Designed miniproteins, single chains, continued (5). Designs and how they scored, part 77

Each design is a single chain, and the fold is of that chain. pLDDT is the mean over its residues in the fold that is shown.

## One batch from the design tools (miniprotein)

Design m18832
Fold by ESMFold2-Fast:
Structure m18832 (fold): chain A 100 residues (1-100)
Amino acid sequence: DIKKKLEEALEKIKNSDAEERRKIINEVVDYVEELLKKNENNLEKKIEILRLWIEYSLELTRMMAEQSSDLTEESLKKTEEEIEKLRKNIDKSLENFKNK
């Protein structure tokens, strides 16, 4: 289900303008964050979600690089900030798990 949703989002992004791409990316980020919250007590499932998100983020970065003629430095920075925010939330969750 997660993999299929991420693959469908990537296909949508390929045929979308910059505004629509931003909306799709935000929806996917929100979806991943909600899944991580729902699986807070399941480390194995959490790792699976994170692996898929990393794969998605790498593919998205590749697609953005290929379509870069209309991308601003500001748009790339905002995407990097969202990825970094998600990473920090993950690190914090893992640290809380170690302290139990």
Scores: mean pLDDT 67

Design m18833
Fold by ESMFold2-Fast:
Structure m18833 (fold): chain A 101 residues (1-101)
Amino acid sequence: SLRERIERALEKIREYVEENYPELVETVEFAVRRIRELAERDPEAAAEALQEFVLGLIEEIRREFGIEAAKEFARKLKEILQEEGLLSPEFEKRLEAFIEE
């Protein structure tokens, strides 16, 4: 289901952040809980919230760890979202534009 795909993507993102950016774990866990609760009632809205969340995370990593770290993170996010079938062509184009900047 869409809800289960969103939950798997959120868990993969949380694990990646815990391993590579432990300073952001609390922020990520807060967003994961909020998006998970939204997915229970409105999976489509949760998918949109997930996209906004990952864009915000890329920007946070760019500010704190620099552009190259943000690009590596964006590549990993693209991989996770693609594996879970959550990467629309429009969102893929947006992520690729950032990575190739």
Scores: mean pLDDT 86

Design m18834
Fold by ESMFold2-Fast:
Structure m18834 (fold): chain A 86 residues (1-86)
Amino acid sequence: NAEEVIKRAEEIIKKNPNNANAWLTLGRAYYVLGDYEKAIEAYEKAIEIDPNNADAWRNLGDVYRKMGEFEKAEEYYKKAEEALGL
């Protein structure tokens, strides 16, 4: 469940705060719980660590789209495409 995923991701981050995949996992769990602000914070951290992570950019787009921020969502989806070399 999302609560267990959060605990596991936080344990990984405590051991290695530069693990971009752990921050992505944390963001996804918060997104599932509807905590969009915490999801954004976690995804932004993943991008800070790995700015070419297309998954992080796409997930940011998904959050903003869910919040009704369609213009911002499109911008982040374009950044995901750029990260893939498209």
Scores: mean pLDDT 88

Design m18835
Fold by ESMFold2-Fast:
Structure m18835 (fold): chain A 67 residues (1-67)
Amino acid sequence: MKAREEVKRLIQQAMSAGLAGDEEKANEYLKKAKEIAEKAGSEELLKAVENVAKQLKSLGIKVPEEL
């Protein structure tokens, strides 16, 4: 699925940015991943984005509630 592949790519980029301490880029990739998951109507992809948001928060990244 194109949506699944794109979300997976964006999640990996968000984690890489978060590990590097780049809060702005981490949130930008996470936001794009969420938008694609929402358009796809996939609860599985939305949960994957949610889990990455929690991991980013554990790294000290501030993630907005709307993400």
Scores: mean pLDDT 81

Design m18836
Fold by ESMFold2-Fast:
Structure m18836 (fold): chain A 66 residues (1-66)
Amino acid sequence: MKPMTSMDRSGVEKTARETADKMAKKGESIKDIEDELDRMAKAAGPDGGEVIRRVGKEKVEELRKK
């Protein structure tokens, strides 16, 4: 396993946030968004998965606040 570069991390973070935003605009539930991000995390491997899980938690928190 290779550690992610800061640029790789930023790219993964951006993609996860954009995916969550897109799903929210489609009217998907917070649970559906969490499920999709979890699947992305599993596909991304350990380092990418950690970043996606962190972004998922932050994004869910933002959506719940609204």
Scores: mean pLDDT 74

Design m18837
Fold by ESMFold2-Fast:
Structure m18837 (fold): chain A 77 residues (1-77)
Amino acid sequence: PSEEEIELGVLEVAAASFLTAIKSSPEKVENMPPEELKRLAEKLEEIAEKLRSYGTPEALEMAEEAEELAEKLKELA
């Protein structure tokens, strides 16, 4: 439990940082080539899958946010 809590906490911080970096750079995202948008979406889907594996409410909420952002990036591509 405590080791898993620490590992989850580290993953959540890393995921939150990545999501924030994408959200704080809308102009860069809008000017990104379609291929790069798809790669970024794939990365977000990988992060979401890892978060879902922990199954906590907070991890699941962050996974959903990552999946929603990935879908938006695919729509822009």
Scores: mean pLDDT 78

Design m18838
Fold by ESMFold2-Fast:
Structure m18838 (fold): chain A 118 residues (1-118)
Amino acid sequence: MEELERVRKALEALDSPDPETQIKAVKELARALTSPDPEVQEAATEGLLRAAQSPDKKVQEALIEEVERLLDSPDLRAQQAAVGILGYFAEHSTDPELQERARELYERGVARLREQLG
C-alpha cells in the first residue's frame, strides 16, 4: 500500500514542467519495478511508458539509463518490463541516437531473457 502511494506521487511528478522533477520521478518508478506487488509494477511500467513520451532529452536519457540497469535486475518481471519499455522507446522516439541506443539495449534484454527462460 505505501509503495502504491509512492508510485502515485511519482506519476504526479511526471506532469511537472521541471525536467529534474521528472527525472526523479523516473528513478522512483524504476525502483518500483522491483516491487513484489504486481499492482506496483504495473503502475510503475505505465509511468515509465509515459516518461518515454517526454520531449526533454535529459528525461529520455535518464529513462534509458534506469531501464538499462533493470536489464541486470534479478527480478524477471522487472527485466521483462524494461525490455517492453525499451521496445516502445525504440519505435516511438524522435531522437535518432536515443532510438538506436534503445534498440541495442532491447536486443540485449531479449537475448538475456531468452537465456534465462530457455
Scores: mean pLDDT 82

Design m18839
Fold by ESMFold2-Fast:
Structure m18839 (fold): chain A 98 residues (1-98)
Amino acid sequence: SLAEEGRKHLERGKELYKQGKFDEAIEHYRRAIELFREAGDLKGAGEAHFNLGLAYAKQGKVDEAIKHFREAAELFYEAGDLKGATRAWLAAQILEME
C-alpha cells in the first residue's frame, strides 16, 4: 500500500538521520510525505514533516525547519494526535525564538 511504502521511506530517513546523512534523510522524508498524502494518512504525513523539520534544523535551515514543524502540528491536530501536535508546535516555537 501507499501508506506502507511511505512508512518504509520514513524509517529509512530516520536511519540516515541517525548516521548524520541529512540530505539523504530529507529525500526519504519527502518521498514519505508524498506517499502518506496520497494515502490520506494524516498522522504519517505529520510524522514525516516533523522528521523533515529536524533534518533541516540540523543543517541550519531554520526557515525550512519551522515551516515543516508547523505543517506537522496541523497534520497531527487534524489526525487527533494532540501529543504530536504539541511536540511539533513547541519545536517551531523554540526555533522562532532564535
Scores: mean pLDDT 92

Design m18840
Fold by ESMFold2-Fast:
Structure m18840 (fold): chain A 68 residues (1-68)
Amino acid sequence: MTAREYVLKAAQLLRDGKPEEAVKWAEKALEIDPDNAVAHYVLAGAYEQLGETEKAAEWRAKADALSA
């Protein structure tokens, strides 16, 4: 699988209400492409669904930096 395929899987899991699984697949994407901004946004969304707002904010800030 490519980083894009892992990111799409993680995003699908977020839509399915499975944030813990989404984190695992987004982390796999980052193992292939550490600067993948979409994977960072998926991690932010997953941590928001888990109620970890501080972690979500950190991952969103990293994603924004990578998108600039």
Scores: mean pLDDT 82

Design m18841
Fold by ESMFold2-Fast:
Structure m18841 (fold): chain A 60 residues (1-60)
Amino acid sequence: SPLEREIARLRAEMDRLTAELERRSAAGELSDEELVRLGRRLAELGDRLLDLERELRAQR
């Protein structure tokens, strides 16, 4: 379904950003501003994912 595809896309993007955050943070490459920006982006994606998962559950 379109919802399942969008959920998969969001999960893939979150996984990518999490891996980037962890890698760059461990390397000391991220400023505090960049950490806050990436954290906000992950929170936005997480909120969208929850909304879509709730919609998908309502369709079952």
Scores: mean pLDDT 83

Design m18842
Fold by ESMFold2-Fast:
Structure m18842 (fold): chain A 76 residues (1-76)
Amino acid sequence: AAAAGSALLAAGIAAFLAKNYAAAIALFSAAAALLPASSALTALALANLASALAATGDAASAAALAAQALAAFNAA
């Protein structure tokens, strides 16, 4: 589960760097769902998801996920 989550996170980062934001959003969402809420990897997945959503113009979802990323980072 955690190993699958970290693999999806890596794939999401690759998609984000390729500017494939739709794929990045899907991969980061899947990674966050598979990783423990208190994990630093979950915080990273949520932060990258927020960045991808901001890149597509979804500022409200980006702000909500950025708050979740900070909470996950503080819990890790």
Scores: mean pLDDT 79

Design m18843
Fold by ESMFold2-Fast:
Structure m18843 (fold): chain A 82 residues (1-82)
Amino acid sequence: MSKGEVLKMLAEVSEAISKIKDPEVFAKLQKLLAEAGRAVLRGDYRKAAELAEEVSKLAEENGDTETAEKARELSKQLRETA
């Protein structure tokens, strides 16, 4: 997978998170996604995949199926790139 495709998927997860109305959940998910983005920029795709999986799990626990699904797909693609 290209870096451009990974960055596009990160943007799609960020857009899904932006729709979350709970400010505490929003802040936690945004922090994890920002850390994942920094890991991608460093070439640490394994760490980025772990952080994307944490985003997916936290979103799922809070009933946000859209964010959970997008973050899970991102994690899978990052693991295949590592």
Scores: mean pLDDT 83

Design m18844
Fold by ESMFold2-Fast:
Structure m18844 (fold): chain A 61 residues (1-61)
Amino acid sequence: MSEIDKLVTEARKAYEQGNYEEAVRLYEEAVRLAERDPSVSEEDISMLRMMLSVTKIALKN
């Protein structure tokens, strides 16, 4: 939980700075950890996957 929260915070910060490549990497790591943590809800995992998708679209554009 705390590690995922740190990754999400750093990813959001990178996104706000226009560093979409770094934001993608941080969200990918957050999703990877969340998928392996049984205490993380499917709703939270879905939210992280959506943030990753949005960030990838921003990176491509």
Scores: mean pLDDT 82

Design m18845
Fold by ESMFold2-Fast:
Structure m18845 (fold): chain A 70 residues (1-70)
Amino acid sequence: VEETIKKIEEAAKTLSPEETIKIGREKVKEAVEKMKKSGKYSGEEIQKAADELNAALSDAVEEAIKRAKA
């Protein structure tokens, strides 16, 4: 989860808001699928991780928008 958040933040520093959304959504999907595939997490734990990743993506998109306006 933390590694995926860092990748989303890195994307927001260099990419447009639209590209940040696209890459961020792909990274969230990859992380969630890895959790499902591992069989080590409950549905509730997977949902919490997805919620955290989507919140981080929202924050990263706001940062990318602020940078684009500068």
Scores: mean pLDDT 76

Design m18846
Fold by ESMFold2-Fast:
Structure m18846 (fold): chain A 70 residues (1-70)
Amino acid sequence: MEEEVEKLLEEVEKLIREALEKAREAGDLEKEVEASMLQIGLGVLRSTPLPLEEKRELLEKLKERAKELL
């Protein structure tokens, strides 16, 4: 379901943005680097044509990592 993947992508983007902002505000350089790497990974995933199931699984991994940074 493409709508589900689009919602998940927006959710992951928001979480990564929040993680990056929190790390910058706290001066936590390690978390800032990790959040930046997740942001790059999301960009690559967004531009790569993948089956919906694989895309969902990768987005779920990014979501979990972003939550760990919050």
Scores: mean pLDDT 81

Design m18847
Fold by ESMFold2-Fast:
Structure m18847 (fold): chain A 81 residues (1-81)
Amino acid sequence: MEEEKKELLEKADKAAEAVRKIPGVSDFTADRIAGVVLGALREGLSPEELRKRVRDTLIKAGLSEEQADEAAERVVEIVEG
């Protein structure tokens, strides 16, 4: 239980850190991505569904479709290992 929770939090934090490195991404947006990743992992979503949710969140935060797609792919790489 604690190990599973720690792994989910670690993946969410790494994803947020990767997104935070993108020019124009605020700390608020990065924290939101951590929440999206954590929620998706808790729900047992597929990598494709995780990518879609991350992409949608970033587009709503004002990123271009190209930036959102690249960031979402990076997040999926971090989560999948």
Scores: mean pLDDT 80

Design m18848
Fold by ESMFold2-Fast:
Structure m18848 (fold): chain A 97 residues (1-97)
Amino acid sequence: ALEEAERLVKELFPEIYKELKERLSGKVTDEQIEAAAEYAAWLTAELVMRGVPLEEAKKQALDEAIKAALTLSPEQLHNRAVAARLRLVGVAIEKEL
C-alpha cells in the first residue's frame, strides 16, 4: 500500500539525510543534500516495493543519490524524488491487479 511506502520514507529520511550530510558537506549545498535525501528515501521505497531487500535498496539509493547530488540542481533532485514516488504508485497499482 502507498501508506506503507510513505511511512518507510518518513522513517528512513533522518538516517539517510545524516549519512548524505556527512559524505557531501562542503561539496554541495544544504539544499542539494536535502533534495538528495528525499530522492534516496523515495528510491529506497520504490526498490523495496519492487522486491529488493531493504539494506540492498538503501545502499543502491544512497549511491545513486550521491552521484546525482554532485551533478544535479536541487530542483532536478526533487524531480527525481517525484519520479520515484510516481513509479512506486505504478508498482502498487500493478500489485492490486
Scores: mean pLDDT 85

Design m18849
Fold by ESMFold2-Fast:
Structure m18849 (fold): chain A 54 residues (1-54)
Amino acid sequence: LSEELEKEVLEAMALIQESVIKLYQSRTKNPSAKDKEELAKLKKRVEELKKKAR
């Protein structure tokens, strides 16, 4: 695959994951410490995907 197409796919995946994170946060009124750690881990993965898409 071309590098340009690959970057576009990674960017789309990052946006999808961000939407899932936002949905989870909106449904969880009292996130536990574990929930916060898992969300931080997911956000880090999304940022890594965005960096690869650059």
Scores: mean pLDDT 73

Design m18850
Fold by ESMFold2-Fast:
Structure m18850 (fold): chain A 85 residues (1-85)
Amino acid sequence: MEEVRQLLEELKELAKQIENEEARETVLAMVERVTELLELGEEPETIADLVEKAKKRVETLEAEEELKKQILELLDRIEELLRKL
């Protein structure tokens, strides 16, 4: 879980770099929701399914190409780690 929390913090810092306000708020809200579910002790597989849904939403957002790629890569790593728990 520590690695997942670290990746969520990295994701939050990347999200803050998104210049489009709506896209930035959307990604930050998703990070907060995933963090909240971890704090509530939700099942890792349930959180992983939410992360997979979040990845699909991020793909539709307006963001700089390189930044969006980094965000999607972090979401992929978070999902992979949660599914291995």
Scores: mean pLDDT 82

Design m18851
Fold by ESMFold2-Fast:
Structure m18851 (fold): chain A 55 residues (1-55)
Amino acid sequence: KPTKEEIEEYMKKANELYRKKLAELDSQGVTDLFERIKAGLEAIEEAKKELEKKR
């Protein structure tokens, strides 16, 4: 069973990865909303895989 702390850690990791991907898109001048949404989905999937490997 996931604890509240595990859920918060997952959300923090996903947000951290998303912020990093957004910064890269900003540095490239990418303002396309769909590209930014894809970056968010990729960050969530990466965070999920990282946490699943610990189980």
Scores: mean pLDDT 76

Design m18852
Fold by ESMFold2-Fast:
Structure m18852 (fold): chain A 57 residues (1-57)
Amino acid sequence: KTVTVTVIKIKGKKAAAFPSNSDDVSPEDIRAVVGKAAKEATEKYKENKRVTMTYKL
C-alpha cells in the first residue's frame, strides 16, 4: 500500500500536508503518514518549498 502526500512549507511556518493519492489505505494510516510528512518537512526545509513525499505501508 502507498500513500502520496503533497507538502507545502512556507518560511517561518510549520509545513502543511495533504494526501494526494492513497491505495486503499485506512484513514488512521493516512492521518499518521500526513502528520509524519508535515513534521519531517518542517524540520528539513527552512525556506518556501513544495514537495511530494511517498510512503509505503
Scores: mean pLDDT 78

Design m18853
Fold by ESMFold2-Fast:
Structure m18853 (fold): chain A 92 residues (1-92)
Amino acid sequence: SKALVEDLAAFLSSVAKQGAKVKVEVEGGTLRVEISGLSPIQITGLALALIGFGLDGLEVKVEIEGDTLRVEIGGLSEEEARFLAERILEAG
């Protein structure tokens, strides 16, 4: 839903504002986000929150690779993917 996309944008923007290094890539209706520079406990908390967005109806995949959290959000419109990317980049 639009509200869920807006909530995700606010959440990911808050992560960028906390000094995490955030990289964003858009490929059609798929958003890829790479988050680094966080402690293991912060990465675990973020992964759990993102799994929550998946349970609420977004197509979310979460992977932890060392000190990096990789997130893939699918099933978006191209406009929704761009909106999320722009909000995250503006926060960083």
Scores: mean pLDDT 81

Design m18854
Fold by ESMFold2-Fast:
Structure m18854 (fold): chain A 91 residues (1-91)
Amino acid sequence: LLEEAIKKAYEGKTEEAIELAKPLAEEALKLPEEEAKRIYEEMLLRLRTAYLQGVLGLPEEKAEELARMKPEDWPEEYLEKLREHEEKVLK
C-alpha cells in the first residue's frame, strides 16, 4: 500500500518503504507506457517528499520542492544532513 510506504519513508526506513512500494510499481509498469511513467513518477515524488520531510524536518511544501529538484541542485546543507542520517541508519 502506497500510504504505508510513504509512512516508512517519512520514518527514514528507506529499505522498508521500497519493499512496500515494489508491488505497486510492478503493477504500474504493466500499464501503457505513458500511464506507467506518470504513476511511477508520482509514487517516487511522494516517497521522496515524505523522506525529506521526515529526515530534514521540513514542511511538506519545501520537501516537495526538493523532491522535484535533482539531488545535484540541492543546497549543501541538506546534502550534509542526508549523509548524516544515512551513516546512522547503515550502522
Scores: mean pLDDT 73

Design m18855
Fold by ESMFold2-Fast:
Structure m18855 (fold): chain A 74 residues (1-74)
Amino acid sequence: AERLLEEGREKVEEAVEALKKGDYEEAYRLGLEGKRLGLEAMRAGGDAARATGVALAGLGLQVEAGLKLGIPPK
């Protein structure tokens, strides 16, 4: 669980940097990975609050980058 939280946090941080650089495709990919890792950490019995935070941050970054790429909202 801790490993998944660490990896998820790293992916979220990388996604934020990609967004700052205008690299929306990379930000989308990294945000999606962060969301996935946060959800996996929750299922693995990790800290629910931290895992939820990572998953939501990843989702937010994925959505923001997706909108910049012209991916329609659903």
Scores: mean pLDDT 76

Design m18857
Fold by ESMFold2-Fast:
Structure m18857 (fold): chain A 66 residues (1-66)
Amino acid sequence: SDEELISKARELMDKADEYIAQGKIDEARKLVDEARKLFDKANVSVEEAMRLVATELRVVGAELDA
């Protein structure tokens, strides 16, 4: 279901934030890309989509600082 896909993507996004905090930027990138793929398969609200964009921007920021 869309709800299951969104829930799984949220778990990946939370883990990506943990990896950013640990300096594991390549691992965070892989998780956020997987979350994006799950969101692309689901009908997501604007609120959920904005949460993903915020997580993606944090990964990009961390990559630029590396």
Scores: mean pLDDT 85

Design m18858
Fold by ESMFold2-Fast:
Structure m18858 (fold): chain A 70 residues (1-70)
Amino acid sequence: SLVDLLTEPAYRRGREAGRTGGPEAGERAGLEVADEALSLAADPSPETVEEIRRLAREAGRRGGREGAAA
């Protein structure tokens, strides 16, 4: 799904970053994935930007929590 194309990379990067920086590092890594995806988009609406950043932040933070626990 389109959501998986965003959230899976955000979760994976978040998990890796979370090994040393916890959920906050995971959140930051997720937002980097969102920024990369948005840089490829042609003029996304503010609502779409908000939703993409929200989904990536949540996935990255979750990855960060799980990475810190490993």
Scores: mean pLDDT 83

Design m18859
Fold by ESMFold2-Fast:
Structure m18859 (fold): chain A 95 residues (1-95)
Amino acid sequence: SRFRAVIRDGELVVLEGELPPGFSIRRRDGKWYIEVPPGWVVEKIVESASIDTVILRRGNERLILDVPRGTVKEKVGAEFSGEVELAHYLRWETL
């Protein structure tokens, strides 16, 4: 299974699939947020000028989040859960 969404002109646009149970996507003050449940680990962070691409793993699942730079403070190998702002793409896939 696979899910893909993008933030475009302040709106969340679903491009493909459905996000599995346990996640919540919310809008607050013109910004979009995802609540990530426990059990995810930071696999990789790819930094850019204004956005970090955060890659999270849980077993055979991968969650890929484009977040504002510096938002996720957890290091590679650390557990991540809780609310984070979405800046561009949100993707979930099974490997």
Scores: mean pLDDT 88

Design m18860
Fold by ESMFold2-Fast:
Structure m18860 (fold): chain A 90 residues (1-90)
Amino acid sequence: MEEELRLYARLARRAAELLRKLPHPVAQEIAELLERMVSANEEERIKLEEEIRELIDKLPDDDPLRQKIIELLTKPAAEEAERLRAEEAA
């Protein structure tokens, strides 16, 4: 549980850092929610995840910004998965 929460905090922080580099109001708002998620309890984390999803859903499906935000949100998890695969292969 505590180790899992620590992992979520690390991934959220990394995603927030990536989104902060994107000079767009929606990206900045999502980054702020991710920064709040780092210190959030389980109940608050679920609510923040829902808010992030709602913000993304407000963008058109074909919007390049929507694709970029999704890419930056999933990148930390993809990096972690690749790290684990590299450790398993070694």
Scores: mean pLDDT 75

Design m18861
Fold by ESMFold2-Fast:
Order: structure tokens, then C-alpha cells, then sequence
Structure m18861 (fold): chain A 57 residues (1-57)
């Protein structure tokens, strides 16, 4: 479960667990979802990038 306090810890775990490109996309998606000021367009872009890499794996 992701909270603002745990976000930095979760980012570090993602960076250690996933390939660098996939980790970067996952982290951006998490930041977008937790940032209420992030636009719908930015969230959709991150989801598409993640899906593209997930299909390639």
C-alpha cells in the first residue's frame, strides 16, 4: 500500500527490482497517481509507456 511517506521507499525498491527503463516508467506512474495536480494526459502517457514495456517482457 503506497502512502506519501512510503513513496520514496517504494521508489527505491522499484529501482532495485526492475530493469532501469521499466523502473523509471513505474516511478513516474506512481508519482502521477499520487500528485493530484498531474493532468489526465500525463497519466495516460505513463500508462501507455508501461504497457508497451510490459508487453515486450
Amino acid sequence: MITKENLEEDKKKIEETLPPELAEIQIRLLEALLDESTSQEEIEKEIKEYAKYQEKL
Scores: mean pLDDT 67

Design m18862
Fold by ESMFold2-Fast:
Structure m18862 (fold): chain A 60 residues (1-60)
Amino acid sequence: SSSREETVKVLEKGKKELSKLKKEATELGKRVDPDTYSAKAKYYEEGIRNMTEAAESLRS
């Protein structure tokens, strides 16, 4: 079983991965289909927020 600190590190890595996906979706939205990729970027943004909240909760 992982410690709280290990779980926070996993969440931080997940946030970094979602941030990359959000940037890619945003760039594709500008070039290909703004409506579809804007929705996808918002989805990744929500995931980042959820992971941030989880990490901060574990630090409490």
Scores: mean pLDDT 79

Design m18863
Fold by ESMFold2-Fast:
Structure m18863 (fold): chain A 76 residues (1-76)
Amino acid sequence: MMSEEELEKIKKEAAWIIQSLDIPEEEKKRLLEKLSKVKEFSEEALKLFRQAKDAFLNNDHKKAYELLKEALEETE
């Protein structure tokens, strides 16, 4: 149901969040590699991603990181 353009937009937003987090460079590379392999997001992964984005925008970087990690794990 998600278009390729919507997927690309979500991936760009997720990559920006990952790069903006205060986490080790190896962890950033790991998350970006997982993100690059995602072909689609499940409904649950999309909910987790939206929550991660909201947490990031509210300056809760720890919550954003945990939710983003969960979203990427949900995609396989």
Scores: mean pLDDT 79

Design m18864
Fold by ESMFold2-Fast:
Structure m18864 (fold): chain A 90 residues (1-90)
Amino acid sequence: SNLDEAISLFNKGIDTMKAVATPEQQLELDIIEGMFLIARGVANMINDDKFLAQMLIKLSQQLVKLAQQLGNKKALSLFQQSIKLAQQSL
């Protein structure tokens, strides 16, 4: 589905940033990833894929800003594509 592909791109974006991140940046990325995993668990419990898509969009928008600040063009592209696919799942 578009949502599953959006999640895959989001995870690839985080992995791309973690590969070149400082320890402080890695902690920030771990927190954002943890927030997404909690949102995914909640969405599964309440059976609400729209909630999951909305949370993915919000977190990906935060990661877009971080990727832009760090000049990580590959991660930026991955998060932007994730947002587009998540929006199409709504």
Scores: mean pLDDT 89

Design m18865
Fold by ESMFold2-Fast:
Structure m18865 (fold): chain A 75 residues (1-75)
Amino acid sequence: SDPFSREAGEAYLKRIEEDPTDAEAYLNLGKILYNSVDPRSPTSKYPELAKKYYEKAIEIDPDNQEARELLEKVK
């Protein structure tokens, strides 16, 4: 299955709800939002929301180099 699908996003949201310290779920949800194209809102807040999830992943796991690199990419 596509790691950026809506179904994948829903699965990561459920992981966060069950374990709010799941840094991997925050990281992957941020990736989904960053790669999402909203045809109804081309000025969407998706990059800003992705940034918040990457920041949360770094708060939980400060040594996560991938999260740091992705955060820099959305600035």
Scores: mean pLDDT 74

Design m18866
Fold by ESMFold2-Fast:
Structure m18866 (fold): chain A 70 residues (1-70)
Amino acid sequence: SYTSGEAYRLAGDLDEAIEHYKKASAKGDPKAWVNLGKVMEEKGKFEEAKEYYKKALEIDPTNKESQENL
């Protein structure tokens, strides 16, 4: 879930955070897509991060964090 993903990310378990955020993003929550982008940036996966930020903007075009990180 989204909450579990946040807990894993804060604990530094980025792989578990990714799995939980992917499950949450399936529900269309743009915050889950933004957090996937952030985790990918933290892992140095900048191309994957861009794809997740684009997905967040498809769902919520007003999401400034995704706009600023593309």
Scores: mean pLDDT 76

Design m18867
Fold by ESMFold2-Fast:
Structure m18867 (fold): chain A 95 residues (1-95)
Amino acid sequence: SLLEKIKSLIDKARYERDVGGNPLAAADIVLEAYDLLKKHFPEYISEETEKLYNEAKKLRDELMKNPGNEELWKKFQEAVDKLLDELKKIVDEML
């Protein structure tokens, strides 16, 4: 199912974050999972979830302009973690 595909993306993002040491790869996968949820299950995306997505996206764009900024990396990782955890909750509740 599409939900199982989105769950697999979330699991892959968690792997890239926790085992792979690839926070940018994890972020790209999380943003892809959000896009699929928003497109196919928009009723499950709250204003709060959309705010988390917009923050992660904004910090990603800022990080691309200033990749050596350690404080920006910290904020970006925190934003991605919050979004990832929220998307996992949403998908787990839908399954």
Scores: mean pLDDT 87

